Designed miniproteins, single chains, continued (4). Designs and how they scored, part 115

Each design is a single chain, and the fold is of that chain. pLDDT is the mean over its residues in the fold that is shown.

## One batch from the design tools (miniprotein)

Design m15988
Fold by ESMFold2-Fast:
Structure m15988 (fold): chain A 87 residues (1-87)
Amino acid sequence: SLEEIADGDPALIELGRYLLEEKQMSPEAVKLELERIKAEVDALPEDQREYFLYKRLILTDPSVPEELKRKALRGELTVEELKAIVK
């Protein structure tokens, strides 16, 4: 399941859902992509992981308003604000 692949991480679960449902990637391709993203996140200092992951999710989600994506790109959003945008 997406929860197992994402190790319960809500941002990885949402990204996996986007890749599976919107991008129509195969379950195998989604698993491989989430494993790559998780490896990138795990290489970051713990205090940067959450910000990196939610920022990436927001930038790839077509349902997120362009204004909020621009604020995320400029680093104008806190981790809590990034989490609030992800539904």
Scores: mean pLDDT 73

Design m15989
Fold by ESMFold2-Fast:
Structure m15989 (fold): chain A 65 residues (1-65)
Amino acid sequence: SAALDEALKSLSEEEQAALRKLDEASQRTGILARLRARQEEASKVSEVAGRVGERELADVEARLA
């Protein structure tokens, strides 16, 4: 890790970011499957929260009319 950290610091910010993405890509197949499943669940939760908020706003507006 120390040698890797020193090598990363020898690069520009953009090059460091690109190298980290490439390193992650080599291990991404299994990790992506798990992250995708988690992201799908998080997306469903976020969508439900948005629907509740929108409906509550519509109800308040109806009472003010």
Scores: mean pLDDT 59

Design m15990
Fold by ESMFold2-Fast:
Structure m15990 (fold): chain A 92 residues (1-92)
Amino acid sequence: SALEQRRQERLELEERLKDFDISDPNLEITDELLEDIERWADYLVELLGGDDPIVQAFAKQLERRADILEEQGKFELAERLRELARRLRAGN
């Protein structure tokens, strides 16, 4: 069913992301990883809502990584993660 397919796609995305500590300053955020992060964020908001502690914790993790990226001079990527964190906190 379409519902089972979406569930399987979610589990596969979660499995891919579990090996990545987004707050790790040594983890390279590639375009592919950033797309996976954005899809996971959208999924979490749809499933749990923006007020959920898990969604809020993920937003904080993205904000912490953005701080590290700014210290590394990666301002554009940092701003993109901050915008994603803001959307998560707003429940969008």
Scores: mean pLDDT 77

Design m15991
Fold by ESMFold2-Fast:
Structure m15991 (fold): chain A 72 residues (1-72)
Amino acid sequence: SSSEIDELEREIKELERRIAEVEQRIREIEQQLQQDPDNEALRRELMDLQIELGVLQIRLGVLKLVLKKLKA
């Protein structure tokens, strides 16, 4: 139904926003690590964010596939 499509489109936009935030934070940490390569706290945060990014990208892919099927 159109309401289900609208809900999925909103969830997709929210995921895309979160992905953009995580990607920006990753870039900031990578730049900080250029000046402080032995900073274990930043390296750990980078790893955690890379894992989160992977999970979010999988979820986004699944929702986009469902949306395409509903629009077909």
Scores: mean pLDDT 89

Design m15992
Fold by ESMFold2-Fast:
Structure m15992 (fold): chain A 87 residues (1-87)
Amino acid sequence: SMQKEIEEAERNFDYLLANSTPDTRLWIRALIAQDREAIEAVIARIKEKFKPAGPEALKEVFLKLAEEAEKLGRLVMAEAFRRAAEE
């Protein structure tokens, strides 16, 4: 059902949002409103957080986030994450 698919997609974001309480509000604005400024700020925070893991790990994170955003019907966010993965 749609409800089960939404619940599974939400759980897939949980590990990345864990311990990011100030960023959680930004994530909500990006996911719900698809606010471009909020989406770009989220991308910047992900780049900073995963900088020590290197560009290959960043690409994998952005591709996974794009897929989850697409499952949630958040197409603007999904497109932004795919573009970030290509850079």
Scores: mean pLDDT 71

Design m15993
Fold by ESMFold2-Fast:
Structure m15993 (fold): chain A 96 residues (1-96)
Amino acid sequence: SPAEGEMAIRQTLLARIIEALMRAEGLSQRELAEALGISQSTLSNVLNGKLKTEEQIDEAEERVLAYARRLIAETDPSSPLHKLAQAIAEALESLR
């Protein structure tokens, strides 16, 4: 269905964002899950496209967006991490 395809695309985008954050900050899946305030199993489910409901995807996106906004506030505007966080926030806000 169109909704099922949209959920698959959103999970793919979110998985790529999570992978980019892990690489940029040198964080493990466990460490990033703790920073986002979600379970490691939820993070693993996002990375493998296994979230089952739109509400689960919305919650995961909100947690990542909140984290990106925190990075924007806490990092120097000239830093690559600040620019990555801005790109993430813009991408996730465009889906609302």
Scores: mean pLDDT 87

Design m15994
Fold by ESMFold2-Fast:
Structure m15994 (fold): chain A 71 residues (1-71)
Amino acid sequence: SEAASRVLREGTELVRRAIEAMRRGDRETAVKTAVEAGVDPELARRLVEAGDIEGLARLVAQQTLERAQAA
């Protein structure tokens, strides 16, 4: 599906953006990016505050896959 391909491409960019924001200490951008991907705002903040880059990236990826399957 073309729609699914677009969602996957967008989600890949969101994962990359979230990781980059975390690496440079831009917590606000990391939270906003995760929320844009569909991650719960409270959960996103907790993971960002904990410095859990892997956990944040995993959730952004999971939300992307879920949206792609629904497309």
Scores: mean pLDDT 83

Design m15995
Fold by ESMFold2-Fast:
Structure m15995 (fold): chain A 89 residues (1-89)
Amino acid sequence: VEEWLEKNKEEIEKAIEEVIKENTEEDSPEELVEILRKIAKFLLYGTLLPEEEQKELMKKLNLPEEIIEAALNGSTFDELVELAKKMIS
């Protein structure tokens, strides 16, 4: 995973920043921004990994258990964003 991250660092960072801009307000808490970055990283890397490695990646990113559970149950990115917002409220 780390080798793939280094090779695609610029593209990944741009994609993550776009996702954050689209899903956060100017006054969004730093905790929300951090969680959304982790979710975006998982979605970008997860599409390239087998299911078992996807679960391991989610744990390595230290996502909250509620977010991990929702993602493993097939929640969309929008649903994960809503869940993250509820958790930090």
Scores: mean pLDDT 68

Design m15996
Fold by ESMFold2-Fast:
Structure m15996 (fold): chain A 71 residues (1-71)
Amino acid sequence: SMHEENFIKHVEEGARLGRDNPELMVTAIVELIKLAEPSKEVLEKILEEVKKIVDEETYAKIEKAVKELYE
């Protein structure tokens, strides 16, 4: 959907800009997810796309923080 595409684009831009500060990038992505409040199914798709953009360490931090939001 358009909302999913826009969210992914914001995350993608944040990942590019946050390469010099991974901690800020993690925080920004988590806050975007909190604001968007995606369904669990949409969230899983978004995380798969994010995994392609960010490094493994950064992705692990994002995935952990996001799982905590939905627990």
Scores: mean pLDDT 72

Design m15997
Fold by ESMFold2-Fast:
Structure m15997 (fold): chain A 84 residues (1-84)
Amino acid sequence: MKDKALEGGKITRDLVLSLGPKVTSKQAGDAAYKGALKAGLSKKVADAAKKLTEQQLGDDVVSGVVGANVASMSVVNSALKESE
């Protein structure tokens, strides 16, 4: 489980960074959802990661690095909560 959580975070970070220097909270949340699913995490974890990312970033545009870090950590935290 921990290995999939870390892989999901890495995939999510790379996805957000590929969107460019600025991202919306929705773009970061969508990347968290896709990253979690690509890592083999459940849809429930993917939904939780998306929601957590969007809650932490709000409605404003943020830097791609900030969006990537928040989305990545949201995937890791959501996966770890569901595994225990």
Scores: mean pLDDT 81

Design m15998
Fold by ESMFold2-Fast:
Structure m15998 (fold): chain A 112 residues (1-112)
Amino acid sequence: EELKEYLEKLIELARELLELARRLLRVAPKERVLEAIALLLRAIGLLLEVELLLENVDTKASYEKLIELAERLQQLAEDLRALAREIGDPELAAEAERVLEKVKELLEELKK
């Protein structure tokens, strides 16, 4: 019943992380570009997986898969924040932290 609402929230968070990954790639120094590309690809893959789960929610959706995807979004947000801090972009680091907090709140709701 609430599963679709959680999936819609995950899609929104995944889209925010994708935009952050794109912004990070634009500002990354040459020696960090490959790491930024890897984060961007992870963001694209996670968004596609969440969208696929939403399309199948009434037939094959699982709370376990939803939690797994949320945990993977949390790790991506942490990695985006870490790279933003290392390259010295406090604005991107702060935005990644904001999305990370939202993902953690969602995980708390999903687990209890």
Scores: mean pLDDT 84

Design m15999
Fold by ESMFold2-Fast:
Structure m15999 (fold): chain A 70 residues (1-70)
Amino acid sequence: SLEELAREIVAFYDKDGDGTLTKEEVIEALVDLGLTRQQAEELVNKYSTSDTLTKEEAIKVLVEALERLR
């Protein structure tokens, strides 16, 4: 499933292992998937107003990105 794939990607980019990701880590993941940096920043800012995302917020961002790439 796209959610399962998103969870695996989040786990791979969670360098601190604390269950949170920086916006930059999520943006880099989205760019690696094929989004432009501008598209990645706009999508991340839709789901979080802080400098970090929870694991569940990052999963939602990645699911939406994967749907856009279909």
Scores: mean pLDDT 79

Design m16000
Fold by ESMFold2-Fast:
Structure m16000 (fold): chain A 85 residues (1-85)
Amino acid sequence: SMEELLEKAKQLALELRKTLDAAAEAIRAGDVAAARELLAQAKKLREELLKVMKEAGVPEEDLQAFEKVADQELADLEAAIAEAE
């Protein structure tokens, strides 16, 4: 149902935020290997979240806004990992 898809999207969004926060913490701790693994998880969660939001009928404008923000956060994290090496 739409309600189940929206709840799944909410859970994936929370998991994505937690994963991004954990990756930033790993970088601050100097654990570049952990940060890379968390970045890979964040990329997977972003793809799953986008798919679920599309299936739930989230408007195209909101999908584009999400992609822009998420892609920027992932790019910033990749740059931070590269700088930390």
Scores: mean pLDDT 88

